# Designed miniproteins, single chains, continued (5): the designs that were tried, part 89

Each design is a single chain, and the fold is of that chain. pLDDT is the mean over its residues in the fold that is shown.

## One batch from the design tools (miniprotein)

Design m19081
Fold by ESMFold2-Fast:
Order: sequence, then structure tokens, then C-alpha cells
Structure m19081 (fold): chain A 91 residues (1-91)
Amino acid sequence: SELEELLKSEDPRVRLYALALEVLLKAGVSEAVAENEARALVEETPEEKLEEVIEKLEEFIKKGDYKSGAKYILDLLTEYGVEQLKEAVLK
């Protein structure tokens, strides 16, 4: 599958996208929403946090705990979005 090829990428952001997309899709999130949320996770995750987030998503996949994995992704995106909204409101 195309996802399996992306998971083998040497680029950690490409691997993060593929892992997030797999978790969201397996958790029952629609394809369009899953793609949008996976892209946002890749764009907003700081470089120093990439490996931590990748390892956490790999753990959820290994355990088949896609619902907890999807919640983890959505909680991170909410934290990133709240920080961005604070900067926008102060200007």
C-alpha cells in the first residue's frame, strides 16, 4: 500500500504523516478529516518532538489502540491551535 511506502521513509515528517493517517483512519475518522489533521500534526510538531510523537503513534498501532491514538493526535492539535490563537488575538 502507499501508506507502507511512506512508513519506510527516511524523512521523519513523512513517517509522522503516514503514522497519524493510519491511526486516524483505523479509529474511524473520515479520509478528508484524517488527511487534514495528519498534515496539521506534521506542520505544527516541533523538530525536537518528532521522534517522541512518532514513537507514541507506533506504540498505539502496535497495541491496536487506534481510539487512544486518535485522541492523542487531536489533543496535540488542540494544544498547538490554542497557542496559535493566543498569538493572533494579542496582535
Scores: mean pLDDT 77

Design m19082
Fold by ESMFold2-Fast:
Structure m19082 (fold): chain A 71 residues (1-71)
Amino acid sequence: SERQAEILRLIKEIAMESEGDDDGNTSVQRVLDLAARGEPHGLATVERIAASLPPSQAEALRRQLEAWRAG
């Protein structure tokens, strides 16, 4: 719940800086939904987003994703 919202906020910030469009926001929400279902394609997209971040932010995102999936 709150962790999912926090991850979504981080990804939205990245999408805003890169794309700056509603389309980016829609795509982010869709890939998060796919990742929540354990869909490999959605997970791969989230991993690509993490790979585009600075190392510290990428690590934080991956830890949040792991915690979110576990809890």
Scores: mean pLDDT 56

Design m19083
Fold by ESMFold2-Fast:
Structure m19083 (fold): chain A 86 residues (1-86)
Amino acid sequence: AVDPRLYEAAVRYAREVHVKTHGPRWDEEFAGVPPSANTTPVEDVPAEVLAAVLLDPAAFWPDLNPEVVPSAEELRERLEEIAAEL
């Protein structure tokens, strides 16, 4: 089953990658995003999507510069950190 905390962590991490790429302006743009904008029912999230994020981050973020896309190992560690915060 897909862990909803891991899914939320993946969405939050995607924003973190964007902030790292675009700098403080992106962080300010996301500061006003309501929590509901990040919620997706676990039942609607394919397990394959989470697997793709953990095994191949570039496939999950195809529009991002490959140089800023983390490795699968780095992404997993970061998602676990964010999930622990939730």
Scores: mean pLDDT 51

Design m19084
Fold by ESMFold2-Fast:
Parts: structure tokens; C-alpha cells; sequence
Structure m19084 (fold): chain A 56 residues (1-56)
């Protein structure tokens, strides 16, 4: 489902940003557990943006 998809993708990018990893992983797990699609999507976007900044 979309919530689980954003949770998995966000978790993947969170693993690539060590400074924020634990916080992002915890927030993503909570969003998925709560079925909060909007929060999961926003957390995925944040993790992806942090990952992209790290690539520069």
C-alpha cells in the first residue's frame, strides 16, 4: 500500500543520512503504524532531500 511504500522508501534514504537516521526511522515507523499517508509522504520527501544534499 502507499503508506508502507513511503515508509520503506523513506527508511532507505534515512539509512543514507547517518546524522538524522534514528529520528527519521522512528518517525517513519510511527507514521506507517498509524496509517498516516500524508506524514509518511512528508517524511519520505525529507529523507530524500537530505540524501540529495549529501550527494552534493
Amino acid sequence: DDVSRYGRMGGMYALKVPTNQNVLQGQLARAVSDGDLDRARNLYNRAYDLYQQQQR
Scores: mean pLDDT 75

Design m19085
Fold by ESMFold2-Fast:
Structure m19085 (fold): chain A 62 residues (1-62)
Amino acid sequence: MKTYTITVNGIEFKATVDGTTITVEPSKPASDEEINEAKLKALGKMQEEIAELLAAAEALRA
């Protein structure tokens, strides 16, 4: 489980990724469009973290 802080249109979202499920909790009332954008940004952060972990694993082999 990973938690990310995402900002969309000045609204802070706490995004929790649990397997294939993404849950976002807005700090203020948010539209469906803003919620969907926060979910997409959370996926992007997860992909970046996976890439970083793969790079770290390669460094451990060196």
Scores: mean pLDDT 77

Design m19086
Fold by ESMFold2-Fast:
Structure m19086 (fold): chain A 89 residues (1-89)
Amino acid sequence: SKEEKVLENFDKAIELLKQGKRDEAKKYVNEAFDILAELFGEKDPYGNFWVMLEKKLFDEVFDSLSDEEQIKWIEYLKKRAELLLKKLG
């Protein structure tokens, strides 16, 4: 499902960050944000707002963080996305 793809993309991003592959990890995170925006859309305005806010912060701040902080942020994104997706279905 698209929901499973979102969670798999965050897991893949964490694995890539642990390997020092930051640019590749960012591609998986951005794909997850795009899928989340499609899933929430107009059905969940709160979920859509959260995705837009996190994507903006990701684009502005992510590269300035340590590897450990980047991993922790993606773990947070995964946990929050899973919770919000569970409320949709």
Scores: mean pLDDT 87

Design m19087
Fold by ESMFold2-Fast:
Structure m19087 (fold): chain A 83 residues (1-83)
Amino acid sequence: MEEFRRELLRRAEEARADPALAAEVAAIEAEREAIIKKIEESYKENIPSLDEEEKKLLEEEVEALKRMVDAIALLELARLAER
């Protein structure tokens, strides 16, 4: 798993370093930021309605969702570097 993540990060860096891909990289990064912002806003809106145990569980789920969004962005960037 760590080796696979390292390969994705390497390819993502290749995409970011390529001036020909700058617009596509910017679009992927903007979409990632927009999704993360929506996740964070939804979390903040629900916080006042939750007890402490529910807050802890929701925080864990929010963190997992953010990791998934990051992984999807890395996959998209790695895909750009292959072409």
Scores: mean pLDDT 79

Design m19088
Fold by ESMFold2-Fast:
Parts: structure tokens; C-alpha cells; sequence
Structure m19088 (fold): chain A 92 residues (1-92)
């Protein structure tokens, strides 16, 4: 049903928010200012695109961040966010 799709999307969006927040806190604790700044900018732009229901744009933005990232832990979290965004797009 449409209501079940919206609940699933909301849950996936919540997980994305938790992952982004965790990545930011981890980067700050490590003193990795470059990664922390990237995550803040990515979070703002991804949130803007999600609010516009531009899931394709959000996917592309995360793929671009993933391509520029060297830290394997940050890569793993970005890959997880990418999977979640692709699930949201399938439901939309």
C-alpha cells in the first residue's frame, strides 16, 4: 500500500540520518576536519534533494563523495547510504 511505502521510506531516511550523524561525530573525534566538513556539506545537499524527492540527484551526490573518499570506514558508510537511497528510489 502507499501508506506502507511511505513508512518504509521514512525508516530508510532515519537510518541515513543516523549514519551521516555518526560519520560526522567520528570524523570530529579523529580530528579529520576535511571529512567532517565533507559530511556536513553532503548531509545538507542530500537532505535538500530528498525533500525535493530528487532521489536520483541524492544517489549521484553520494556516488561522487564515495569516488573522492580514501578512508575505508567512510567508504563503507557512504556505500550503505547509497544502498538505502537506491531502496528509497525503488519505493518512489
Amino acid sequence: SEQEKQRRIARLLTVISILLAGMYVEARLKGDEETAEMIIRLSKEVTKLIRAKDYEGAIKLVEEALAKTKDPEVKADLERILELLKEIKKLS
Scores: mean pLDDT 88

Design m19089
Fold by ESMFold2-Fast:
Structure m19089 (fold): chain A 58 residues (1-58)
Amino acid sequence: MAEEIERALEELKKAGYDGLPVADLSLPSVYVPDPGRYRAERFRANAEALLKLAELKA
């Protein structure tokens, strides 16, 4: 559930990750010409960090 993702993100930060959280895939308040591309790039980076945390917990 969402709380599990938030917990995983906090543990990622404790492990030294200071990137963008997976749970924060929203667009910024400023204008973004390609919202889909922006989200896809952020998701990829965040997903990589989350997968790293998941492997550490396994």
Scores: mean pLDDT 55

Design m19090
Fold by ESMFold2-Fast:
Formats: sequence, structure tokens, C-alpha cells
Structure m19090 (fold): chain A 90 residues (1-90)
Amino acid sequence: SAEEKLEAGLAGLEEAIAIMKKEGIDPLPLEVLLGMAHIAVGVGKLIGDPDYALRQLKRILREALREAEKLGASQEAIDAIRRGLAALEA
């Protein structure tokens, strides 16, 4: 379902943030993107358009991948974002 895909996408981003914190990397850019992701999910619910939320989360997770790579995040953190993105694209 769209709700399960959105939850998996959010979980991937949250897992990446947690991994980066454990590794001593400041996850602030990804925390901002997570905030934007929650807003997109809320807007999708408000307007009754889950496809809007799915499209926005895909864009946000692609940006999160770019930001994580710039910050020197581990492969474990990058893989968490990729799993979330894959779930949104299924």
C-alpha cells in the first residue's frame, strides 16, 4: 500500500540519521529533509493524494543520498536511504 511505502521511506531516512549520529557525523541536513518528508506526508493526507506524498518522498530521499555522500556518511547509512528509496519505487 501507499502508506506502507511511505512508512518504509521514512524509516530508511530515520535509520540513516541514527547511523550517522553513532558515527559522529552531524546529520542536520538529513534531519531537515526528514522534517520536509513529514510535511509532504501530512499534505498528502490532507488533500487525499498519497501519490503526491510518494513523489515528494522520492525527491527528498534522492537529495538525502546526495547530502549523506557529501558528509562522508558510511555505506551502512547510504544503504539505509537506498532501501527506503527502493520501497517507495516498488
Scores: mean pLDDT 90

Design m19091
Fold by ESMFold2-Fast:
Structure m19091 (fold): chain A 102 residues (1-102)
Amino acid sequence: MSLEEKIEKISERDPELAELARELAERVRDDPELQKRLQSAVDMYVEYGMGPLALMVLYTIAERAGDEELRERLARLVQERTGLNPEPQTEEQIRLQKLLNG
């Protein structure tokens, strides 16, 4: 099943997540590593029903892609649905994020 077909299946249950996944797919179309991560996030939702986990992975893809607007939108959706804030809360966490991603 293609990435687009899987995103369409998500849209039947969660149209907001599907829209963000489509926007992210366009953003990372030239980045094979981020495309692979996006495929994994979509698979987590479709195959395992792990919407909150898939959403967190989509957040990390937006962060790595440098898309601040998508990152903020995904962070809000994660917080709304899970009660967890995926944004680093301490200066040490911010430094660790930069070390792991830089």
Scores: mean pLDDT 75

Design m19092
Fold by ESMFold2-Fast:
Formats: structure tokens, sequence, C-alpha cells
Structure m19092 (fold): chain A 78 residues (1-78)
């Protein structure tokens, strides 16, 4: 679990930082806020799932968060 949790948290953090940087450069302040809030919420949810030993839940939540970040990013640029 520890490795899965660490990898998931690092993945969310990296995706959020990359999206935030691009959105900030584009002047999309609202989208930046959405990504930050999503990342914080997702990290908390992943930590709760890890505490319960739900490896598949951690993986699924990480994937869902990455898809949502991509949606926010795409909507922000459109």
Amino acid sequence: MEEVLQEALEQVEKSAKEAIKALEEAGKTDAVKEVRELAERTKREIEELARQGDVEGVRKKTLEANKEMLRIYTRGLS
C-alpha cells in the first residue's frame, strides 16, 4: 500500500503542477483554482482509501482525478 499511495500522491501532484503552470501562463485564474481544489480533495480521498487498504480504490481515484484535471484544462483553454 505505501508504494501505491506514494505513487498516487506524486502522480496527482505532478499533474496538478503541470496543469496549473500552463493555466497560469494562459491567465486562467478560475481554472487554476479548480485544479488546486481538485488536487487537495483527491489527495485527502486517496489517503482515506489507503488507510482502508483499498488499493484498487486508490488507483481508480488517481485515474479519475487525472481525467478531471484534463477536462478542466481543456475547458479552460476553450
Scores: mean pLDDT 83

Design m19093
Fold by ESMFold2-Fast:
Structure m19093 (fold): chain A 64 residues (1-64)
Amino acid sequence: MTPKILQAQALLQKKYGFSQEESFHRLQKAAEEFGLSVEEVADIILKPTSSPEDVPLLEYLREL
């Protein structure tokens, strides 16, 4: 895993209470659904402020 993916997993664990395994699974599913790489999804999650364009991806990932 890249450092960005590990950081995104840690953020999801801290913010939403997901396990490391669940965090990675959710990143993969969001990547598949939105036609992005896992690293691109990690970059979106690690942004200090989400844009309105990121909301559907973040909502999908949270609702899994």
Scores: mean pLDDT 78

Design m19094
Fold by ESMFold2-Fast:
Structure m19094 (fold): chain A 84 residues (1-84)
Amino acid sequence: MAVPERVTLADLEEVAEKIGLGREEIEELIETFRELGHPDPRRATYAYLRALLKEKEGIKLTPEELELQVDLGVHQLKQAVEKL
């Protein structure tokens, strides 16, 4: 499926609603991808949300979508460990 060249907040909210995520979760994802040094955090967040939607629908993920999930998971694990 095509990812828009420019990702708006409306695009993010539309995909997030289908997964059951709200504005707070979208903002946290954007910040996480920014902390990971991603050049376009909004676009990365959109691709990640679409990967979650595909997974929920049983659709096979691309290698790039899997890498986004792994990167986010590793970052979240590091933050959780730092709180211990």
Scores: mean pLDDT 72

Design m19095
Fold by ESMFold2-Fast:
Structure m19095 (fold): chain A 98 residues (1-98)
Amino acid sequence: KVETLDERLQRIIDYIKNKATEEEKKVLLALIELSKDGRPVTVDEIAEKAGLSRETVEKALKKLEEVGIVQRTPRGYLLPPEVLAYLEENGIIEELKK
């Protein structure tokens, strides 16, 4: 079965709420806060913002990319606009700030 966009977005929320590690949640929140203008964010910027090691951030980003929450580019990482909008609409960003 081909997964729809809505099915993918619901799967992303389920992952964040029920499966994501504390490190993955910190990395995701740091990326969201740093990418408010839609720019790609570097591993080093995320590590500084999240208070985590570069190695921990890279591991978390690989898992978030695998789940489809973040996108890797040659200039860094970003959230697809549709993912960011869905997280905002469902109050997930506020839960991540906890």
Scores: mean pLDDT 80

Design m19096
Fold by ESMFold2-Fast:
Structure m19096 (fold): chain A 91 residues (1-91)
Amino acid sequence: MEHAEKGKEYAELGSKYAELGTRYVKEGKVDLAIKYGELAKKYGMEGIRYASQGTGPEAREALQKAIGAVLAGIGVSLEAAIRAGELEKAV
């Protein structure tokens, strides 16, 4: 239960950072968008780490959400790099 709860907390934090990164992409603040995309990946990965140690449907849901946060963070970083013409900085 605690692992699923921690996984969910980190997944939610990662998702929030991905949302901030998306906002900064739209505002043309590429450096901030990349920074928050990286934070979304970091916290999403922590969510995966905790959720993968849990069992049952709650842990599985937390794991799926954490994976989503990582993918969203990658998307933010890539979009920011594309807009800057600097794809290499995102990968």
Scores: mean pLDDT 80

Design m19097
Fold by ESMFold2-Fast:
Structure m19097 (fold): chain A 90 residues (1-90)
Amino acid sequence: SLAALEEQLRRAVEEALAEAEKLSEEERRALAERVLTEASEEEQGAAKAAGAAVLGLRGVTAEELDEEARTFALAAGALAARRLLELARS
């Protein structure tokens, strides 16, 4: 159902945001770099989209963010994408 999907998305985003906030700056950079270098183009796109959603940056491009905000967005997005994938595997 749509309501169940919305709740899963909300929880994944909230948990990813909390997890990203607990990461050090170095851990966030390492995760963001891994997304850009090792993840597929589709996974990179998903992480960037999820990161923008997590920050509530509707209508703002990734290029308009400073480097720290982009690194945080990519790290949070990657964590959100991971949680959503884990839920889909159930």
Scores: mean pLDDT 66

Design m19098
Fold by ESMFold2-Fast:
Order: C-alpha cells, then structure tokens, then sequence
Structure m19098 (fold): chain A 91 residues (1-91)
C-alpha cells in the first residue's frame, strides 16, 4: 500500500507542476480534474503519520520532476517558480 500512496502522490505532484507550466485552459482543466480524483483517493487512504510523509515526499518529487523537465526544455522561468514552491513546502 505504501507504494500505491507514493505512486499516486507522485502523479499528483506531476499534475500540479504541469498545471503551473500549461498555458492551455483545456489541458489545465483536465489536469485539475485528475488532481482532484487523486487527492480524494489519497485523503481516504492516508491513515498514519508515515503515510502522510510518503504522500508529501511523492508530491515533492513529482513537482521536482516537472521542474527538471522544464529546465531541460529551456523553460527556466517556469522551472524556477516550481523550485520556489518546493522550497516553501520544505519550510
């Protein structure tokens, strides 16, 4: 079950990062709908402090992955804003 929590949290983190990077209203809407579905499942399946830590790690790593993909694509400004979000999550 921990693997499923991490995998879905990672997907949520990626969706958050992509929503931030996406300029298309339609694609942003689809990503938000996916994020809502994943978040609802995570809320029902996060039962312990250890589960919460796994979820937060997954979300953080998902956002980081998108930031790194943006950097590789030359989207440095968008990547910097996602890294700032990650810094706030660690504070």
Amino acid sequence: MREELYELAYRLGRAIGRIYAEESVELSRELREESQRINAWLQENTKTEEDREVVLEGIREGILAVAEELEAAGELEKAAELRALLDEMEA
Scores: mean pLDDT 78

Design m19099
Fold by ESMFold2-Fast:
Structure m19099 (fold): chain A 76 residues (1-76)
Amino acid sequence: SKEEAERRLAEIDQIIADLEAGAPVDTVEKRLLEVSPDPERVRKLIDELMAKGLDRETAIRIVAAELRNELRRQLA
């Protein structure tokens, strides 16, 4: 629903802000998985980016930004 998408967008915006403020990576990843409509996909994307040589924090930042952009498009 639109309300669920708006709630998830607000949560992801907060997750990105917390990561930029130096929140623990494990805590940020857990929150991202919990707020995602597809936590399996999120975990897979993080793992794929890390397999390409990115560190966990950078992988999480990229995936969070991608989910944010997807939700913004859904609400447009």
Scores: mean pLDDT 84

Design m19100
Fold by ESMFold2-Fast:
Structure m19100 (fold): chain A 97 residues (1-97)
Amino acid sequence: MREELEKLTEEYIEEIERKKKELEEEIKRKVEEEGLSEEELEKLKREAERKIVALAVGAVLDVIGRAEDYLLAGKLSPEEAGRLANELGKRILEAAE
């Protein structure tokens, strides 16, 4: 239960970090190959940030939903479910910063 939620959280953090690097490399490649204006570069960075935040929000919702399922199944206490949802959700959102 707890170990499964922690593992899922770690997998999402790794996915977020991988996606950050992928988007940074894509932007760098476009700057080097296409010659972007400052306005176009800012737009691409903003779009990349939105994609990373969206991934993090989706990950938080999945982790919280699984914590809810474990709570309803009697596998977590209400106190444990609330603490894990808060702590793990915070870790995922911090990875998106």
Scores: mean pLDDT 85

Design m19101
Fold by ESMFold2-Fast:
Structure m19101 (fold): chain A 60 residues (1-60)
Amino acid sequence: ASIEQIHAETLFYQLYPETMQLNRAQLRARVQAAAKDLGYHLSNESIEKVVSLIEELKQP
């Protein structure tokens, strides 16, 4: 996997437990902020991938 994929996966596992209550827009902003804080350089596509995976988990 690329470094970007590893960073996206890391963000997914770090954020999904604490972000289940957020709507999609709030979730996107949180993922973007977390990536910046950790120094991860993610494309918009990778950010949307993380957002979509967390959104899927919100629907049991």
Scores: mean pLDDT 78

Design m19102
Fold by ESMFold2-Fast:
Structure m19102 (fold): chain A 59 residues (1-59)
Amino acid sequence: NAMTTEEVADRVIEELRTRFGLTDEQLKDPEVLREALRALGFGDIMIEKILEVVEKRFA
């Protein structure tokens, strides 16, 4: 019933690519990703968790 952090991260990254046109290089930049996630209304704790998942996806 609740989404995992990994599921939230995957969905948000897809949305940033498809709706906002962010490139993989922009998504790899933690400052660009933090600002995009703040613009979407995510809080700092959730932003850092999403960044950790994204870092692992691009490793």
Scores: mean pLDDT 79

Design m19103
Fold by ESMFold2-Fast:
Structure m19103 (fold): chain A 93 residues (1-93)
Amino acid sequence: MDAIEEAVAVMRPKAEELAAAGGGREDVARLLLETVELALEKMEAAGDKDEVLRLALERLREVAEAALAGTPESEIRARLEAAAAEVEELLAE
């Protein structure tokens, strides 16, 4: 939890600037990738053992990388839905 909160605090001003400037899809995907990578780095530094959070962040990283590589929106959407379902199943336990 703290790792995401720290990453969000760092990246929030950049997200607000992109929203105000009307940033494109690639800019949003790149910001998401940076945020996820920062959160993963902070989790490792903290010795965080939250498997659900780590898996969710790894899935979001894969989606952001695919978006930057020009993967079609339909495939990106399917990957996001699959990742959300996986995380929901883990949280339901």
Scores: mean pLDDT 71

Design m19104
Fold by ESMFold2-Fast:
Structure m19104 (fold): chain A 100 residues (1-100)
Amino acid sequence: KTEEIVELRRKIAELASKDPEKFASLDVSDVVPELFEAYKIIDPDKKTITVADAEALLARLGENPELAEKIMKKLGFKSFEDFELHYYRTILEYLEKLYS
């Protein structure tokens, strides 16, 4: 999983490098609903999430294993790595369609 996440992140970074500002501001609320649900556990009033919001949440969960475990349990994910893998796969597919 770790090797797959690294490769997905590399491909995403390559596509994002074409327009980093546009990438960071992309609304992903409907693209990765599970990540938006995770964000709303921390901020219930949040109405939309961007890629920048999503990356900040993933970074926070990576630094706080206890918080990550609680959120994964609420969302029905087996591990934080499964959640990261789901996010990066979904974003890569979305970006490939957007930048085609």
Scores: mean pLDDT 82

Design m19105
Fold by ESMFold2-Fast:
Structure m19105 (fold): chain A 83 residues (1-83)
Amino acid sequence: MAPTLTVVSTEGNTVTLKVSNLTPGHTYEVLVDGKVAARFTVPPGVTSVTVTVTLPEAGTHTISVKDLDTGVTSAPVTVTAPP
């Protein structure tokens, strides 16, 4: 199953994301504009996590999550950091 992204909040260049449809024990990467911003391993019994990422500059950025164990990537979400 592909992971899904929901934007919970944005505060300046900090974005809080809920990542859902996770497989316990799998390792995932959060990608901002195709670059690794975070990596996490899903604990047993967990299917969703909340992560925060910092955007590199003002403007519109694309965020996606990749399952490193399966190679499956989420649909992207777009977020805009203020100038």
Scores: mean pLDDT 82

Design m19106
Fold by ESMFold2-Fast:
Structure m19106 (fold): chain A 91 residues (1-91)
Amino acid sequence: SEFEKLVEELGRLYREGALLALELEELEGRIKLSPEEREEVLRQLEETIEAGKEKLLADKSMTKEDLEKMIEELKKKIEELKKKLEELKKE
């Protein structure tokens, strides 16, 4: 359905945003992850995404318009994170 496709897109965008935020934190020197710690963060991210998707699919009050608004908000956040990363990589 169109609703299920929007939920899948939300999950993908949330994943992209979370990974960009993690890269930004690492480049700013705020965190330093071992390979094992990175794997655990990625595992928790995937669990969070799947739980969020299930919750949205089960929410009978959620509309397509609500999902589209959430998608646009995530896209804006991703663009902000990308700009910050580009600025840091130029230094």
Scores: mean pLDDT 84

Design m19107
Fold by ESMFold2-Fast:
Structure m19107 (fold): chain A 101 residues (1-101)
Amino acid sequence: MKHREEIYNKILEALKKNGLSLDAEAEELLKEILLNEENKELGERFIKLLDVDGDGTLSDEELEQFVNLLKTFDKDEDGVISKEELLEMIESIDPELAEKI
């Protein structure tokens, strides 16, 4: 999934640029959502949450909006997003997606 790997890397770079990182469990969750070939629907649904214009491409502006949203779930303000914080963010915007994860 070259295209999904590119999206995954863009998300990680956008987080890093904004002083955020994912812990190991949150990184594995994001990989499972985006890179799991057995459940392509999870990744497609997640990408649609970020792709507010519906053009099938994630812009730098859309990635910045996602990062800003994740910052509101960084309860410890340590710049590290846990698996629980990532799931809480997903549940806030798409509860059905969070339940399928």
Scores: mean pLDDT 76

Design m19108
Fold by ESMFold2-Fast:
Parts: structure tokens; sequence; C-alpha cells
Structure m19108 (fold): chain A 66 residues (1-66)
């Protein structure tokens, strides 16, 4: 299901953020590349105002609980 795909993508990106090797734009692109095309626009809209890794992590946790 789309929810399972989104949850898996979020979990992968959250784990990679722990490495602190890249910026927010890298991890946003990584997340969107893991999503079905029908969900890319909706998830990207939720992330458009994110400016830091800390904000991104918080937004991912919110998406995960949906």
Amino acid sequence: SDKEVIKRAVEEVLARIEERRHDVEYYKKLLLSRLPSSQVLAVNEKLKDVRSLEEFRERLEEIKKE
C-alpha cells in the first residue's frame, strides 16, 4: 500500500540523517525518489518549508504517524 511505501521511505531517510553526511536537499530528494509518483506532490508540499535537518526530522516523524 502507499502508506507502507511512505513509512518505509521515511524510516530509511531517518536512519540516513543519523549519519549527518548530507544536507536537507539531498535527503528530500532521496525520500521523494522512494515514493510512488501519486504521493510525490503531496509529500513534497509537506516538506517545502523545511530549512534544517532538525525541521526535516520532525516533519518525517509527523508523516510516519499518519
Scores: mean pLDDT 82

Design m19109
Fold by ESMFold2-Fast:
Parts: sequence; C-alpha cells; structure tokens
Structure m19109 (fold): chain A 93 residues (1-93)
Amino acid sequence: SAAEEALVAEEDEALEALGEWIKKFNDPEVVEALNKFLAAAQARLAELLATGDREAVREAVRRYIEALKRISKSKSVEEAIKLMEEATAELLA
C-alpha cells in the first residue's frame, strides 16, 4: 500500500543518513551497537507481525525510524552508542 511504501522510503532514507554518519566517525564499536539494535528491531517486528496487529506494526516501524533519525543527529560516538543501547533495551522490554 501507499502507507507501507512511505514507511519503507522513510526507513531507507533514515538508514542512508545513519550510514553516512557512521562513515564520518569510522568507529567499529558504533557498527557493533547498530547491529545489535537492528537485530532487536527485527526480532520485535517479527513478534508484532505474528499478532496480526497491523497498527501495532506500523507504530513500531515509526518508532524505529525515529530512533534511527535521532541516532544520525548524534554529536559524538559515545552519544550514538548510548542512544542505540537505550533503543535496544526499549525494544526488548
């Protein structure tokens, strides 16, 4: 649907911005934190998809995209890692 296409586009743009931000710092610890966050997000989305609640899935995707955008605006590696760890903890709660 158009709404699903829009969410995919927003996710792609957020991931691209985050990728460019990561390249700027070139820190392996940021990449490790990001991989943990992405794995947690995928697990949580799979769990929500199993419920059949499409509104809950869309809300989770929007929160995930918001977290990616927030991380991409980080001023330091330490801030980015902290935000990724906090977002991961929220997804696993």
Scores: mean pLDDT 76

Design m19110
Fold by ESMFold2-Fast:
Structure m19110 (fold): chain A 87 residues (1-87)
Amino acid sequence: SKEEEIEKLEKELRELVKKFIELVRKLIEAKKAGDEATAAALEAEAREVLGRIQEILAKIYSLDPERAEKLAKEMEAEVLPLLDALS
């Protein structure tokens, strides 16, 4: 059903967001350590994961825009403080 598809996508989204947060934390530490090679590799992996997150959010949006907007806001609340630390 549509609901079962959304629930599956939401589960995948939450796991990818968790992975993204872990990658960004490792990236912050690599940058602090001056490890440019590790930082570059982590940035590449984080960009790939972010792309997958965006694709899943777009799929959820096509099924239920209101739920997609809620999930996007929840993700932004978790991710934005970490991204500020990269600046």
Scores: mean pLDDT 86

Design m19111
Fold by ESMFold2-Fast:
Structure m19111 (fold): chain A 82 residues (1-82)
Amino acid sequence: LEKAVTEEQARAAIKAAEEAVKELRELAKEYPELEEFVERAERLIKEARELLEAGDYAGAEIQATMALIVAGVAKSYYKNKS
């Protein structure tokens, strides 16, 4: 049984991803190595928005979630530097 993703869930995921990338952009000002992760997360958000506009809410949520994961991994990488 595939659970249907709503437009509201997709929009919420995109908003969360955008906020995470905004925080990552601020960190990238001090840690330039994070810019690659910012670029990857922004590309995923762009794809999520395109899927949302096409009515593919499940695809939009997946891409937005991947952007959140990229931002989270980047922050972990930064914190793991002693």
Scores: mean pLDDT 81

Design m19112
Fold by ESMFold2-Fast:
Order: sequence, then C-alpha cells, then structure tokens
Structure m19112 (fold): chain A 85 residues (1-85)
Amino acid sequence: MAKEEAKKIAGEEGRRVGAELAARLAAEHPDFPEEAAEAIVEAGREAGRKAGELLYNKEITSEEAAKMVFDTVERAAAEALAAAA
C-alpha cells in the first residue's frame, strides 16, 4: 500500500470517530455550534492522517495510533464544550 493511500484511509477513519462523537454531542446539546462539530471532525481526520503516516513508517504501534486519534478527538470535544458553555 502506498504511504499516501494509508494516510488517506487512516484520515477517513479518524474523521468517522470525530463525526460520531460530534453527532452525539449535538443530539445531547441542541444549541451545540455546527462549527464546533466540524472542528471535532477535522481534528479526527488530521490525527488519523498523522497516525497513518507514523504507522506506515513503523514509528508507532496500531494501539498507539488508535490512542492518538481518540485522545485528540476527546480533547477537541472538551474544548468545544467549554467554549459553548
């Protein structure tokens, strides 16, 4: 698999993780800003792309890659909720 393809696949997976969390937060908080939801999705995509690159280079494990994506998405969500309060 090409490096760029691996980054793209991992980026889309990170985006999916971010989108699922953003959708749940929007359902739980009806006044949750659309921009905050989009920021969480993009944070997931960027973290996924970076994790995919590090995995391709064998610099991190798959477990570390997953943790990096989840930690980034959770942090973005916490920041969005704090800003919306």
Scores: mean pLDDT 81

Design m19113
Fold by ESMFold2-Fast:
Structure m19113 (fold): chain A 69 residues (1-69)
Amino acid sequence: LEEAREAVRGALDAARQGKTIEASVLANVALYYAQDDPELVELVRKGLKALNAGDVETAIEYFERAAEA
């Protein structure tokens, strides 16, 4: 759980810095550790979808929510 949240915080920080590849990698690491937390998985998946669409601002919003969940 904490490992998943640490990875989400890393993805959030990377996205805020415009490091979209690093943010994507860290978000996938968060998904790996968050397998038992469906709310966290849903938020991270939505963040990844936004990031892959080039919507970095929306991705940041979902990663912020995931870090707090």
Scores: mean pLDDT 82

Design m19114
Fold by ESMFold2-Fast:
Structure m19114 (fold): chain A 81 residues (1-81)
Amino acid sequence: MKEEVEKKLEEAKKKFEEEAKELAEKIQKKKNLSKEEVEKVKEAILLKKALEELLEKGEITEEEATEILREEALKLKKEAE
């Protein structure tokens, strides 16, 4: 189950890669972000859009989406500390 969810998440991310890049570049221009900040914003947008699509299609549960978001939040917190 977890492996299937991860695979679907990766496929969904690929669909939104261009859109996430364009949105991150627009945010960079508006807020004058560094290249590192732009990459983090792009990854956050990509994850959000991928999870939204999987939830809409019923390919992932709300509980699984919450778990993925929690894991990513913990990873970001660890990198910031």
Scores: mean pLDDT 75

Design m19115
Fold by ESMFold2-Fast:
Parts: structure tokens; C-alpha cells; sequence
Structure m19115 (fold): chain A 63 residues (1-63)
């Protein structure tokens, strides 16, 4: 389910530092408008799962 997958993704991402997550986002999605986002934003967003699976830019708490 969505919640189950989101929890797994959040757990996996918790192994990375905010710097590593930001670098990965920049390289994977250079079109991203996020200037600087930290691990807390990524970990708190269920959108991470959908973005990763669809190759979309991460938009954790923009709207």
C-alpha cells in the first residue's frame, strides 16, 4: 500500500545525510526548483515514493 511503501522509503532515506539527498536530487532532477531542502523535508513527505518511482522532481512541502 501507499503508506507501507512510503514508510519503507522514509526508512531507507534516513540512512543518507541532508547533503547527500540534496546532491542526488540536483543530479537526478536538475529542473527542480527546490533551492535547498534538507533530509527532514524529504523524510516527512509521502510524495518521495511517487517521485522516485515515476522519476519526477521531489516536491516535499511546496504546496
Amino acid sequence: SRDEHADSVIAALSKFSAEELREAERKANPKSKLPDFDKELLLSSGEIELAKKNGLPLIPLER
Scores: mean pLDDT 50

